# Designs tried in a protein design run: designed miniproteins, single chains, continued (5). Part 53

Each design is a single chain, and the fold is of that chain. pLDDT is the mean over its residues in the fold that is shown.

## One batch from the design tools (miniprotein)

Design m17933
Fold by ESMFold2-Fast:
Structure m17933 (fold): chain A 62 residues (1-62)
Amino acid sequence: SEASVLAAEHELSRYVEEQRAKGKLEEALEHLKRVLEYAKKTDPEVAEIVEKYIKEVEELLK
């Protein structure tokens, strides 16, 4: 569980920064929303991390 949470946080952080550098934050937001739906069914702790990054991307798109 902790290992999965740390892996998800590392992977999502890297993904968001890569998409930000490419100017693809809107595409990243849509992708993260799909990931969130899957995560809610499999791992609630990972789902909370995905929600944090969705909010971060939404803030960057203001």
Scores: mean pLDDT 82

Design m17934
Fold by ESMFold2-Fast:
Structure m17934 (fold): chain A 63 residues (1-63)
Amino acid sequence: KVEEAIELVRSIPDEIDRALLLAEYGIAKRFGESDEEILARLAETARKLGDEETAEEIERIRE
């Protein structure tokens, strides 16, 4: 489930947005956050970057 969200993040064409989301994932994973916490954080960060489409896709994975 988290792996599916990371594949979506890796497909983002904007290199800076992709790098920021991957960094957020790395930090969350290093701090031992749950899959649910990681997915929520990635969706929120995507929204802050203005990528509503990626945020909505991550929310679907959370279901």
Scores: mean pLDDT 81

Design m17935
Fold by ESMFold2-Fast:
Structure m17935 (fold): chain A 68 residues (1-68)
Amino acid sequence: MEHTKNEIIETLKREGVPEEEAEKVAEEVVELAKKAKGKDSDERGLAMQPVNQVVNKALEEQEEKKKK
């Protein structure tokens, strides 16, 4: 979990997201993944899809944030 959070933060920072914003996004992703780990393997796989969507959406919002 902590390792995954750090990887997400690092990826977002590479894409130009500030560390503070990356930490917030990573926390949301980790929380979703943490809840998914409490389910059966099949249900965990399905719950991982929103994780990717949150990351992608956050990256898009960072671009839109510049367009005031």
Scores: mean pLDDT 65

Design m17936
Fold by ESMFold2-Fast:
Parts: C-alpha cells; sequence; structure tokens
Structure m17936 (fold): chain A 62 residues (1-62)
C-alpha cells in the first residue's frame, strides 16, 4: 500500500536521474498510483499527496 507509493516515487526519481524525460516519468508514476487507487490499496487523497511530493522533488532535479 503506502510502501508501493514510496517505490513508485523512488523509481521515478531514479529514471529522471538516468536521463528519462520528466513528462514520461510523471505520466508513468501517475498511472501506477491510479492503479493502486483502483485496486483499493491506497486512498485517492494519499496517492495525490505522494504524487505532489514527487513532482516537487522532480522539479529540484530539473
Amino acid sequence: AKEKLEEIKKEALEKVKKGEPLDKVIAEAYKRAKELVDEGKVDGEEALKALDELLKELKEIE
């Protein structure tokens, strides 16, 4: 559940650091988080908060 959101964030940050385009990485993280919400493993508000935190961290790398 929450650990999977952290995994998504970690993977996204690693991909950007390896030179993957920000838009692609963000879209992929968003898709993965939505899958967790759809499966009832995390709350939508919790997923959105994790994605907001990820976007902030990705902006620092940019």
Scores: mean pLDDT 78

Design m17937
Fold by ESMFold2-Fast:
Structure m17937 (fold): chain A 73 residues (1-73)
Amino acid sequence: MREEAEKYREEAEEYEKKGDKVKAASLYGKAAHYYLQAGDYEEARRAAEKALELDPNNTESAKLLQEAEKKLA
C-alpha cells in the first residue's frame, strides 16, 4: 500500500514537472487512495490537495481529501 502510494506520488511529480497537470492530478489521486489504505492520513491529505490544485473538478480527489481530513480530526 505505502510502496504503491510512493510510486504514484513520484510519477505524479514527474508529470507535474513536465506541465501535464491532468495526468499529474490523476496520479496524485491514486497516491492519496493508497496512502489512505495504508493509514498514512497526513500523506493522503497532501496528495489529495495536490490533485485538487492541479485539477479542481476532480470529484474523486475531493472525496479522498475529505476522508483524510476526517481521519485526522
Scores: mean pLDDT 82

Design m17938
Fold by ESMFold2-Fast:
Order: sequence, then C-alpha cells, then structure tokens
Structure m17938 (fold): chain A 116 residues (1-116)
Amino acid sequence: SPEFERDIARLQELVDKAVEALENGDVDATIQAIREALRILRELVEKYGDEAVEANPRVRHLLLKIMALTRKVAERLGDEEAVEEISRIIRDYKAGKITFREALERLERVVERLEA
C-alpha cells in the first residue's frame, strides 16, 4: 500500500540518519535513531502483520542493517555481551531459526541495555 511504502521510506531515512551519526562519532544520536527505527519496525509488524513484513525484502534488509549498526555501537562502547548477543540474533535470523518479530524483540532488549 502507499502508506506501507511511506512507512518503509521513513524507516530508511532513520537508518541513514543513524549511519551518518555513527560516522560523525555521535554514539548518543546513533542510539536515538536506532530506537526510533525499531519503533517504526514494531509499528509495521502491528499494523501490517508478521507475514506481510517478513515477505518484504526491503524491510528484512533494513532490520539486518539496524542489527549491524547496533553491533558497531556496542563494539564502540566496549559492550562485549551486547556484541555477542546481536551476533547470535543475526545468525539465528539468517538461518531461519527465529522470526522477524522475535529478532526485533531480542534486538529491542539489547538496545535498552546499551548504555548500562
């Protein structure tokens, strides 16, 4: 739908913002952009349903980008536990062992702990 395409475009814009913030060394701005991107992903799942979101290759690609970006943030913070946890989420999701929703929920929990 046109609304779904606009929501995906907004998600892409936040991912691009997070990449730019991290490149500029602004870890706090990067974390804020990641949190906003995860909120939009949650809204996509709740609004359009798990099957429609999982079937969309752009949304899957953006989740993987957000996971990779979050791992880079964790590496810069020296949070080895978060790096290992995100790496497991990426592997399990790529292997089809966990759903898009489960990967999103696990990533949300890691992001909440990044400043601890």
Scores: mean pLDDT 88

Design m17939
Fold by ESMFold2-Fast:
Structure m17939 (fold): chain A 63 residues (1-63)
Amino acid sequence: VERYLRAAEQAIELAKKNGYDETAERGRKLVEEARKAYQSGDTKKARELAFEALSLAVEALKK
């Protein structure tokens, strides 16, 4: 989970740097929720949220 969270954070930073501010904000919220789920022991939910954040940022950067 930590590796996916780190990858998502980096992708969100890159999206923000490229002008996708709205996508970066949405991704940041997903990462925050993923971290909370991970801390509460819900590793499945944490992983799903981290993947959503990463996919969102990567999709924006594909253009």
Scores: mean pLDDT 77

Design m17940
Fold by ESMFold2-Fast:
Structure m17940 (fold): chain A 73 residues (1-73)
Amino acid sequence: MAEAEELAREGRRAAEAGDYAHAGALYRQAAELAPDEELLRAAAEAYRKAVAAHPDSEDLRAQLAAVEAALAA
């Protein structure tokens, strides 16, 4: 779907800019529109980098856990 592909491209731009929290959210939204394990893996990778930058963020840890749970299912 073009909409999911556009969200994935925006996620890549956010990651390139170092905004990994935003990148993770965009990849997750893309995966919700077009279920794709690669998009969920991209979201997990972005959230892992976001957590590394902001380890005290409970929200980022929760988002990472949710994406990893979706990958495990």
Scores: mean pLDDT 82

Design m17941
Fold by ESMFold2-Fast:
Structure m17941 (fold): chain A 69 residues (1-69)
Amino acid sequence: SQAQAALDALDKGVPVESVIEAVLEIATQKGDEEAKKLAEQGLKAYKQGDIEKAKKLAKEAAKRLQKKE
């Protein structure tokens, strides 16, 4: 699944920004506004230098999308 691939990417150390962008695209395609908001909050945290918060928000968004599959 696309959401599982995003979770696996985070665990494998793919750049957090790239994972957030992928999750945001998946959320947009599925029309999941809550997952989209989580991904946008993750991107904001990343831009502010809070990498750990960005990872957590990306993971939460991806898990939400996975549960809807």
Scores: mean pLDDT 80

Design m17942
Fold by ESMFold2-Fast:
Formats: sequence, structure tokens, C-alpha cells
Structure m17942 (fold): chain A 81 residues (1-81)
Amino acid sequence: VSKEELEKEVELALELMKASVYDLIFSRAETREEQIEELRRKIEALKKAIELAEELGDEELAKELREELKRTEAELKELEA
């Protein structure tokens, strides 16, 4: 494992952690506006995680993250309706 690959793995782990934290905050949010804000933050973290997973060659993880992104985007659209 190169230092560059390790740095990307750490960045991926951080973005996945951010997505999980934003999801937790979303689940505990009492207002629609707060829920929308946290879902948008989760979407940004998931997009970065997908890019990093693809760069690392983890096609399985990238596929799972794209599915989660689609679900999160659908949930955001329902809240914005």
C-alpha cells in the first residue's frame, strides 16, 4: 500500500463517517428545513466517497454508495415537494 493510496483510504473513511453523522442528525432533526440541510450534506459526502471508491478501484463499494445516493436524493425530493 502506497502512502497516496493510504491517504485516499483515510479520506474515504472520513467521508463515509460524515455521511453517517449527517444521517444521524437528519433522523433526529425536528424541522423540515433541518432535515433538508442534513440530507444535502449527506449527498455531498456520498458523492465524494463514490469518487474516492472509484479511484481506489473498489467497484463494489462504489456501486453500494451510488444506490444509497439515489435513495437519499429521492428522500430529499419528497421533503422539498
Scores: mean pLDDT 85

Design m17943
Fold by ESMFold2-Fast:
Order: structure tokens, then sequence, then C-alpha cells
Structure m17943 (fold): chain A 55 residues (1-55)
């Protein structure tokens, strides 16, 4: 779905930013993305894990 693809794109952007700064992504950020796109926080967390693994 388009919302899930948008969540993956947001996760990749957040993962790149966090990696570049040497910081962890907060649960608050994950929840905010999930709420904005109407997907589960678990989906965003998995997308973030995949994005971080690809860096």
Amino acid sequence: SMRREQARTAARMVARHAHARGIAVSDETIEAIAAALGVSPEYVRRALEEALAAL
C-alpha cells in the first residue's frame, strides 16, 4: 500500500539521519510517523530496523 511505502521512505530518512549523528531513534519519533501515516508503530519499527541494516 502507498501508506506503507511512505512509512518505509520516512524510516530510511530517519535511519540515515540517526546513523550520521550516531544517535538512536526515539520511540516518540516512531509513534509520530505511525500516527501521521495510519500504520502501526510495529510496522515503522521493522521498517527502521531494515533501513538501519542496509546502511
Scores: mean pLDDT 84

Design m17944
Fold by ESMFold2-Fast:
Structure m17944 (fold): chain A 68 residues (1-68)
Amino acid sequence: AEEDLKKAERYLETAKTAKEIGMDPEIVRKAAEEAIRYAKLAKETGSPEQSAKADKIIKEAKELLEEV
């Protein structure tokens, strides 16, 4: 739950940073996909507050995927 949420946050930040510094779009996609994966895991075992944070991560990661 909390560990999965933290991993999701880290992967989302990795995807955002990779995009900002102009890394290969495939790297951005993989990081965003991992952010979504861990956010979904956090929703399965997390509190309502953690689930809300996970939903935000999923939305931001999907937006990054749409841009690349």
Scores: mean pLDDT 80

Design m17945
Fold by ESMFold2-Fast:
Structure m17945 (fold): chain A 94 residues (1-94)
Amino acid sequence: NKEELEKEIEKIIEEYSEKYLEKVEKEFPDLSEEEKKLLAALLTAIEEGRYDLALLIRSYLYKKGYLTPERIRKIGKLINNEELIAAAKRIEEL
């Protein structure tokens, strides 16, 4: 059932967003509540090595047009991830 799968994904995003939600709200106050939760969940998924979930969330953020080089750089600074900062620079060169 597609609706059951969507509810499970929403539950996972809600749970994974808790750790970084306050930091994301402070750094990106202009984002929608949905975007803030997705971004916070992405940070937790990367930190915990849940690459399956991270790829899923990243794909959704791309479809929404949210994943810009500037925002990826700010994300990298929040989690002190040099690879995300380097990735943002490469995307700008495209």
Scores: mean pLDDT 72

Design m17946
Fold by ESMFold2-Fast:
Structure m17946 (fold): chain A 76 residues (1-76)
Amino acid sequence: SEIDAIQAQIAALQAQIAALQAQRDALLAQLRALPDDAPISEVTRLIGEILRLTGEIVGAQLQIRQLQAKLAALQA
């Protein structure tokens, strides 16, 4: 069933988002734990990784919204 396939894809994307959020939270904790005299290169590296993960989360959320819209159309 196409409905079952879409529901499975949504579930997989939700699991992916949860994993990415956990990674992002770990990096935010690392950033907060840095001493005031930490090298700017380390700060910028962590910020870069956090922004990359945020982009991936947003992308996956957009895919879920598209799949949910398709699911709604198929159930109409």
Scores: mean pLDDT 91

Design m17947
Fold by ESMFold2-Fast:
Structure m17947 (fold): chain A 136 residues (1-136)
Amino acid sequence: SEEIKERLAKALEQGLATPSPVRDKALELLRKLYEETKFPSLRKLIEAILAGNAKEAIEHLDRAVLEYLFLKNDERGKEDAKEFREQLAKVLVAMKALLEASPEDVTEEIQYLDDLAESLGIPKEVIEKYRKELGL
């Protein structure tokens, strides 16, 4: 809903504004992913996060979901859809870490990202795997 997206943007803004080792690590991982990704929507999402533009980041998250669904529904896009899903999962792990850096209660905002990941076929086990590998 519109309301949860506004709360996500506010929580992400607060997390980005809160200096922490977790924030710095999440931003470093997002910079690496920005260099590796070939997907326009993921580049714009990551760029918005790195620039501290939380509202724009949430708008680009919606666009990334649309690009993924387009790739998934095209037989020619099957390999790209797999790569996109893996990269989006890593972005979501970094976003969750940034939300958790916020001093506010972000339980509902984190649940929204988890539910979004599940709806896109990214199981909780994949998110936890990347969380461990990325040390977030």
Scores: mean pLDDT 86

Design m17948
Fold by ESMFold2-Fast:
Structure m17948 (fold): chain A 66 residues (1-66)
Amino acid sequence: LKEKIVEAIKKANEAVKKYGGTNPFARKALEYASKAVKLFIQGKEEEALRYTEEAIKYADEALKNA
């Protein structure tokens, strides 16, 4: 789980850096990745996994729409 969360954060940051904060998918990816980290710290691993999956999906969508 930790490795997936780190990967989601990296992908979200990369999407925002390349396509800017105006890209709605990049913005959502960063938002969901941040939420996943907070949930993981709180011990809510199941919810953290869900937000991690959403973050990866939005980051991939941002990268494809470039």
Scores: mean pLDDT 76

Design m17949
Fold by ESMFold2-Fast:
Structure m17949 (fold): chain A 94 residues (1-94)
Amino acid sequence: SRVKELLEEAIEYFEKAKKLYEEAIKALEEGKLEEAKEKYKEALEYAEKGSALLREVGDLVDEDAPEEIRELMLKAGEKAEEVRKLKGKVEELL
């Protein structure tokens, strides 16, 4: 379904953002400020793409969504929360 495709794509974008934020944190710990800034910028772009897809899903889905869709929504939400937490960690170290 369209909703399933959007959720799977959102999860992929959040996974990319998570990896890039983790790489930014590692770069900051190693004193590589320019690398960290580049990774942080890329992570922001992927996180925003994921968030945009979740907003689109919110317009398409009601409380009676199939179990598979509800499970994907929970997973996407958990990934979005992880990404927000990592963003905060990078910003604290910058």
Scores: mean pLDDT 88

Design m17950
Fold by ESMFold2-Fast:
Structure m17950 (fold): chain A 63 residues (1-63)
Amino acid sequence: AEEAKEQLRIGFKGLDGRELPDEEVDALLAQARRMAADGHVYNGEVAGRPELGRQRAEAILAA
């Protein structure tokens, strides 16, 4: 959980050069985990962009 949150923050920072606040990271983690539990494809949907969605999903799975 904490490792996934840190990976999401790092990944998003690498793309935008800014760190996400904890509340937004938590929301993204909850969304990605819900989609995974429902058997949905998480590519692009978690972040609203294909690249960000895949990166965030990978970070969550790495936890």
Scores: mean pLDDT 54

Design m17951
Fold by ESMFold2-Fast:
Structure m17951 (fold): chain A 61 residues (1-61)
Amino acid sequence: SSMVLARVLEDYEAKTPEELTLKKGEILEVLADVGDGKVLARTAAGEVGLVPGSLLEVIPA
């Protein structure tokens, strides 16, 4: 499948309106690498926003 999934490693509170607030253990869909350690991701609820890449562990296909 072409979908890239990642697990959230730690609770994270959004620092800007463009960022996601996340809980440890959530599974996100990775949409794009936007550079400088930031990833655009989608939550299971359908929210889209920026996430620090260091917060994510990619799940192997």
Scores: mean pLDDT 83

Design m17952
Fold by ESMFold2-Fast:
Structure m17952 (fold): chain A 60 residues (1-60)
Amino acid sequence: MVDERIGFIRAAADVAERRGDRELAEQLRRIAEEMERHREDEELIRRLFDEAVRLLEEAE
């Protein structure tokens, strides 16, 4: 559900910040905020979630 996806991204942002990756944390929080604003837009939520997952996979 959208709330679980937003929660996941926010948790991932907190982990990134604790590891010192503030840029990644800020990007993830921005994505989560955008998802929260557009909860009813399933296509946009899917795209934003996929973007967040991609950012996490590219962060090494």
Scores: mean pLDDT 81

Design m17953
Fold by ESMFold2-Fast:
Structure m17953 (fold): chain A 79 residues (1-79)
Amino acid sequence: YFEEIERGFAAARAAARALSGVKELTPQQQIEVIGAGFAVTSLADLPALRAWLAEHYPELTDAQIDAIVAAVGAALRAV
């Protein structure tokens, strides 16, 4: 339980850092992506996060989506 919360916070923080240069998203959309990151508690959730980003934010390039997912995955591996 506590470790899952720590993973969620690590994922959300990584998503926030990956978004720091993304001008294409509004502040509200950036908050939504960070919230989706918080729901990622295991590496098995990464494909679902990628699919969700591609569906909801067509303004993001595949490279930007892959960078966000990679940052979240790296943060989860570090916890």
Scores: mean pLDDT 74

Design m17954
Fold by ESMFold2-Fast:
Structure m17954 (fold): chain A 68 residues (1-68)
Amino acid sequence: MEELKKRNAEAAIELAEKAVELAREGRELLATVLMIAARTSAYLSGDKEAEKKVEELIEEARKAIEEA
């Protein structure tokens, strides 16, 4: 159980980081899809630290999209 939660937390952060990268590259649709996937994975992980980090990364990605 704990190992699955850890994997979900790691995947969520990884997806959010990639969303930021894609947002900065102007790939709005793909960045948005990854932001949704990251938020869902973070929620399913139950890891509050991962949820916080994912939300910070999602906010960064949204700002990058808004400035485009």
Scores: mean pLDDT 81

Design m17955
Fold by ESMFold2-Fast:
Parts: sequence; C-alpha cells; structure tokens
Structure m17955 (fold): chain A 87 residues (1-87)
Amino acid sequence: SEAERALREAIELLEKALKVSTNPEAQKFIEKALEWVREALRTRDPEALLKALEYVQKAIEVSDNPEAQKLLREATRALARALALAG
C-alpha cells in the first residue's frame, strides 16, 4: 500500500539520519522513532505513528547537524503522509 511505502521511506530516512548524527541524545530519539515506525508498519496503529512523529520532533530539536535535520524533516513528511493515508 502507499502507507506502507511511506513508512518504509521514513525508516530509510531515519536510518540515514542516525548514521550522520553525532549527538547521542538525537541518536537516542531517532532510535526510538525507528522502533515506533516499525511498530506502525507491523500493526498499522495510528498511535504508533504519532509516537514516531513525537520522537522525530525531539530529535530535530536537539540536533545541530544540518544534514541530519534535513533527513529528519523528510522523515516527518513521510510519516505525515502515512498518517493521512491511515484515516
């Protein structure tokens, strides 16, 4: 489905953000976001998507790396698309 494609895109973007991030607090929030995106992919629970979005926003707030911030904002857009498709 398109929602599953958006979630898989979010996972790829979050994994890239984790790789370029050097801030341990940002890395922790990205890892938690990844856990919730994987849960959303498994269960299709919109609550899991909301949790993923919460942790991505926390990662953006603590990140000083422009490349990581760009990837995290792209992940936010992919997650927002998945949420819209979930109804």
Scores: mean pLDDT 88

Design m17956
Fold by ESMFold2-Fast:
Structure m17956 (fold): chain A 81 residues (1-81)
Amino acid sequence: MKEAEELFKKAEELVAKSKEYIDQGKLKEALELAIKAAELAIEAARLAAEAGAISEEEAEAAIAHARALRDHYEALLKELE
């Protein structure tokens, strides 16, 4: 579980940095960090299920949500060319 907690913390740090980049007008860089944060959230959910901290169904739901966010951010990044 501790390993999953550390990954969630790293994802939170990337989200904070992404917001900072948005404030600076660096939208492309912000989206790239948001995508990376979503990938870390997917890994954290898998590790949490593996450790028995959440159910497999809860992990699948969390992973699906994170994948949807990642795909949305990737689509926005492509629109920026």
Scores: mean pLDDT 81

Design m17957
Fold by ESMFold2-Fast:
Structure m17957 (fold): chain A 69 residues (1-69)
Amino acid sequence: SLEEEIQRLEAELKRLTAEHDGLVARYQALVAAGAPQEEIDRVRSELMAVGDKIREVQDRLDALRAKLA
């Protein structure tokens, strides 16, 4: 059902948001510690990828919620 799909996507969004928060903390810690640029760039790329996934899931949720309204 659409309701079950929304619940699944909401759970996925919560997971991705927690992952994003963890990556932000890691990025900040690496920058503060003066970590190698390659390591900083890798985490930055991971942040961008997770951010893209959050946007995709949010857009899908918004579309499904609009159909139910």
Scores: mean pLDDT 89

Design m17958
Fold by ESMFold2-Fast:
Structure m17958 (fold): chain A 63 residues (1-63)
Amino acid sequence: MKKIEEAKKLAEEAVELAKQDPFSPENWRKAIELINKAHELDPEIANEAARKVMEIARQAAKA
């Protein structure tokens, strides 16, 4: 279960990076790296984080 906690931490960091600047290529690249690391630990947590990051990007693009 320690792996789930680590995956959640990585997922939260990825989502926060996307929220800070959804149009930053550097933040996007880092968020993707964090999601990939989380996926190795827990695919479900990583997939949920990926959906949140994509939703942030979609909302930013519509504005």
Scores: mean pLDDT 79

Design m17959
Fold by ESMFold2-Fast:
Structure m17959 (fold): chain A 74 residues (1-74)
Amino acid sequence: MEELARRAAELVKRYLVLVEGYSEEEAERYAEYVERALLTAGEAFAGDPEKLAELRAKVEADIRELEKLVEEAE
């Protein structure tokens, strides 16, 4: 989860700056919130492999969508 959360946070930061026009400082704060939220959810589901797998799959899908949006904005 840590690697996936970090990747999602980095893409959120890039999306907010490139697509939404946020400052780097504001985008970084939102990215840190996203990473923390995903890490917390991963810890909460640590005892439930099915829920953890669903969370990972959703985050991976969201990452793919964000990568496409960021690439289109570059």
Scores: mean pLDDT 81

Design m17960
Fold by ESMFold2-Fast:
Structure m17960 (fold): chain A 66 residues (1-66)
Amino acid sequence: SALEEELGRLLREAAELIEQGRLEEAKKMIDKAKELIKQIGTQDPVIAKVAEHELEELEERLKEVE
């Protein structure tokens, strides 16, 4: 779905921004991903659970560089 594709793009962009040290922009992408995960979870809770795990890994990486 378009929401799943957008979620994948946001997660990838957040990872790239963290690597570049653009932490405020990475946080914005993470926040948008959280909102999409809530929407996706109403239709596909399995996809939402997988995305939550990926988001958690990104948040851990972000904490390491802050």
Scores: mean pLDDT 82

Design m17961
Fold by ESMFold2-Fast:
Structure m17961 (fold): chain A 56 residues (1-56)
Amino acid sequence: SAETGRAAAEAGARAAAERGGDASTSGNHVKSQGLAAGGPAEAAEEAGRAAADRMG
């Protein structure tokens, strides 16, 4: 679901940030995790963008 995808993406972004990842890496990781969690592509893109904005 979109909500599940966003939640998974957000968790992935925080994990990447804690490991010292950059905004681009975190955003791509969040998008990938959102898609893998079965979220729609649009929601995964949005979550990835939001994560990148938080990191940058």
Scores: mean pLDDT 63

Design m17962
Fold by ESMFold2-Fast:
Structure m17962 (fold): chain A 90 residues (1-90)
Amino acid sequence: MKEELEKLKKEAQEIAARVQEALAAAWEQLSEEEREKVLEKVKELDKLYQELVEAIDAGDVEAAKKKLEELKRKAEELLALIEELLEKAR
């Protein structure tokens, strides 16, 4: 149980790291309006990450798995948005 929760936490941290890396690489190439849209999605991800951490701390494996799946989906959505914005900046 605790080992499974630790694995979920590591996956969440890896997702957060990927998003931060993509943001750092893209940030200077984004317009002010594009940065605002990206930050809105980042705030949604931060909230989901917080909810995931709370579920892990509570030992709720089922809730943690559901939140991780939602976090993965939203992270991929944000990464796709960043990629599209970078293509337009070229």
Scores: mean pLDDT 82

Design m17963
Fold by ESMFold2-Fast:
Structure m17963 (fold): chain A 66 residues (1-66)
Amino acid sequence: TPEELSERYRKLAENYRKKAEEIDAQRDALVAAGADPETVQNAARKSIAYDVLALAYEVEAELAER
């Protein structure tokens, strides 16, 4: 059903947001450990990518309900 599909997309969005938060924590740990700027920047890019995926699935969830 549209509700089941929407719930699935919302769960995917939540999972990707959690992954982004985990990578953000890893990035903060890398900064504290004095990691090189390239390593820190790569972690930041991964976090942003997961946030974008989360947003995309939130949009799909809304469309599935319409």
Scores: mean pLDDT 85

Design m17964
Fold by ESMFold2-Fast:
Parts: structure tokens; C-alpha cells; sequence
Structure m17964 (fold): chain A 84 residues (1-84)
């Protein structure tokens, strides 16, 4: 799923560039949730799917906590898993 990995990396960059803009963070976080959810839906490997769900949940918790640096980290970890 190279396209999903690329999309997650693009969202991570968008979050980093806009981390001091609450609206920019909200938009980027929404895009990250959409991409992650679709990647999970279309993943055929149950072990990888479980890892993606765990990372998406950590991403959501980081966004809710206002921890943009952690949110970026989790999006990049998801992208790396999808590039394997």
C-alpha cells in the first residue's frame, strides 16, 4: 500500500508545518484518521491490521492530548509498516 504510506507521510509533514495552528492541526488530524482507517479496512494481513489499529488509536490519543510530535511519530510508524 505505497499510496497509503505516502499519504500518511504527507499528513505527518502537514502536521509538523502547522503544529502551532489549531485549525491546521485539526484538518491534518482528520486526514490522518481517514487515511489510517482506509488502510486498516483494506489490509489483508491480520497481524499488520492489529498493529495499524494500535498505532491509529495512539495517534488519536496524541491528537486529543495536543501532542503533535507524538501524532507525527505514530503516522510515520504506520507509513513504515505499510511500505513493507
Amino acid sequence: MESAARALRNVAELLEKNKDDPFGVEVAATLGIIVATLAIKYEKDPELRKKLIELRDKFLQAVEAGDVDKAVEYLREMAELLEK
Scores: mean pLDDT 84

Design m17965
Fold by ESMFold2-Fast:
Structure m17965 (fold): chain A 85 residues (1-85)
Amino acid sequence: MTEDEKRLSELLRSLSDRAAQQIVNLFGLGGPPGSPGQKQAIKDIGDYLKRLGSVEKLKEAGVEGLTTVKYVNEDTAKRILSLLD
């Protein structure tokens, strides 16, 4: 596990805006750093994580739940879930 992946694993337990930012940065979602597309991806992922409210619900929603977010594909969803215990 890289330091960035370890940091994301720790942040995912809080389901915070920082977790959404780290997901977008690690997986290159929405577009280049600082682009409107990246900002939208951070917001959409952050809103999704807040609606779930817990790591348990995130795991229960699984790949299918994560792929409802426009910028998250199946491979990205699988990698995010693999960072959770």
Scores: mean pLDDT 77

Design m17966
Fold by ESMFold2-Fast:
Structure m17966 (fold): chain A 75 residues (1-75)
Amino acid sequence: MKEAYRKAVTLLTAAAIHLAAASASTDPAERAAALEAARENLEKARSLLPKLSEEEKKEVEEEIRKLEERLREIE
């Protein structure tokens, strides 16, 4: 599942960028928008899990977990 894995990694990277933007923002509206974008990217990455190999799935699930933890700290 090369394509699904690459899409998942891209979505996780986008989520990480949005979380960094949210953490750096002093505007509540910009922060909220960045957090929502991060959530959307994490949810899309999660939807790809059934298309991944068992090893790829474990790696992607671990990254989702770490990013969700960061999101909870920023909220």
Scores: mean pLDDT 84

Design m17968
Fold by ESMFold2-Fast:
Structure m17968 (fold): chain A 87 residues (1-87)
Amino acid sequence: DTDERLRELRRNPNPDEIKKRIAELEEKLKETKDPKEQAALYLEIGDLYLLLKEYDKAIEYFRKAAELAPESLDGRIAEVRVEMLEE
């Protein structure tokens, strides 16, 4: 599943696999209407961009997650990630 796939990509980062996963998550995001689920998807995309060392894109996606659902667990995690990466 999505969460387990992200853990696998963290253990064995392959740029092509990571980019493929980002595309899959972006496609799922187009079909998702729940802000909390959208925030979780944005957080995952941000984490994948961190694995690619694309820090600016990672920050952008973490900001989107935090903005959509600031009171959710995923939104709060995204806020912490933005703070750490901008400092």
Scores: mean pLDDT 80

Design m17969
Fold by ESMFold2-Fast:
Structure m17969 (fold): chain A 93 residues (1-93)
Amino acid sequence: EKAEEARKLLDQGIKALREGNYDEAIKLFEEAIKLFEEAGDRYGVAVAYRNLGIAYLKQGKYDEALKYFEKALELAPNDPLIQAGYKEAKEKV
């Protein structure tokens, strides 16, 4: 149930991200992370951290982006999308 709420917030955040509403996307991803953590959904947390990293990257906040991609890699080290985001953010810092 909490994992379903978290997925809904994640989807809303991704939509906000596509629309260029980065502050709203960040807020939605932070809420999704809390709910995925409460649900024990480690991969859901990793995906939400990845999207949070993308939002910060799009805002030019490269230190924050790198931090969240690092958190995502800790949870899902073999995810190629997280690895790609980490590499991009690291090159910008």
Scores: mean pLDDT 87

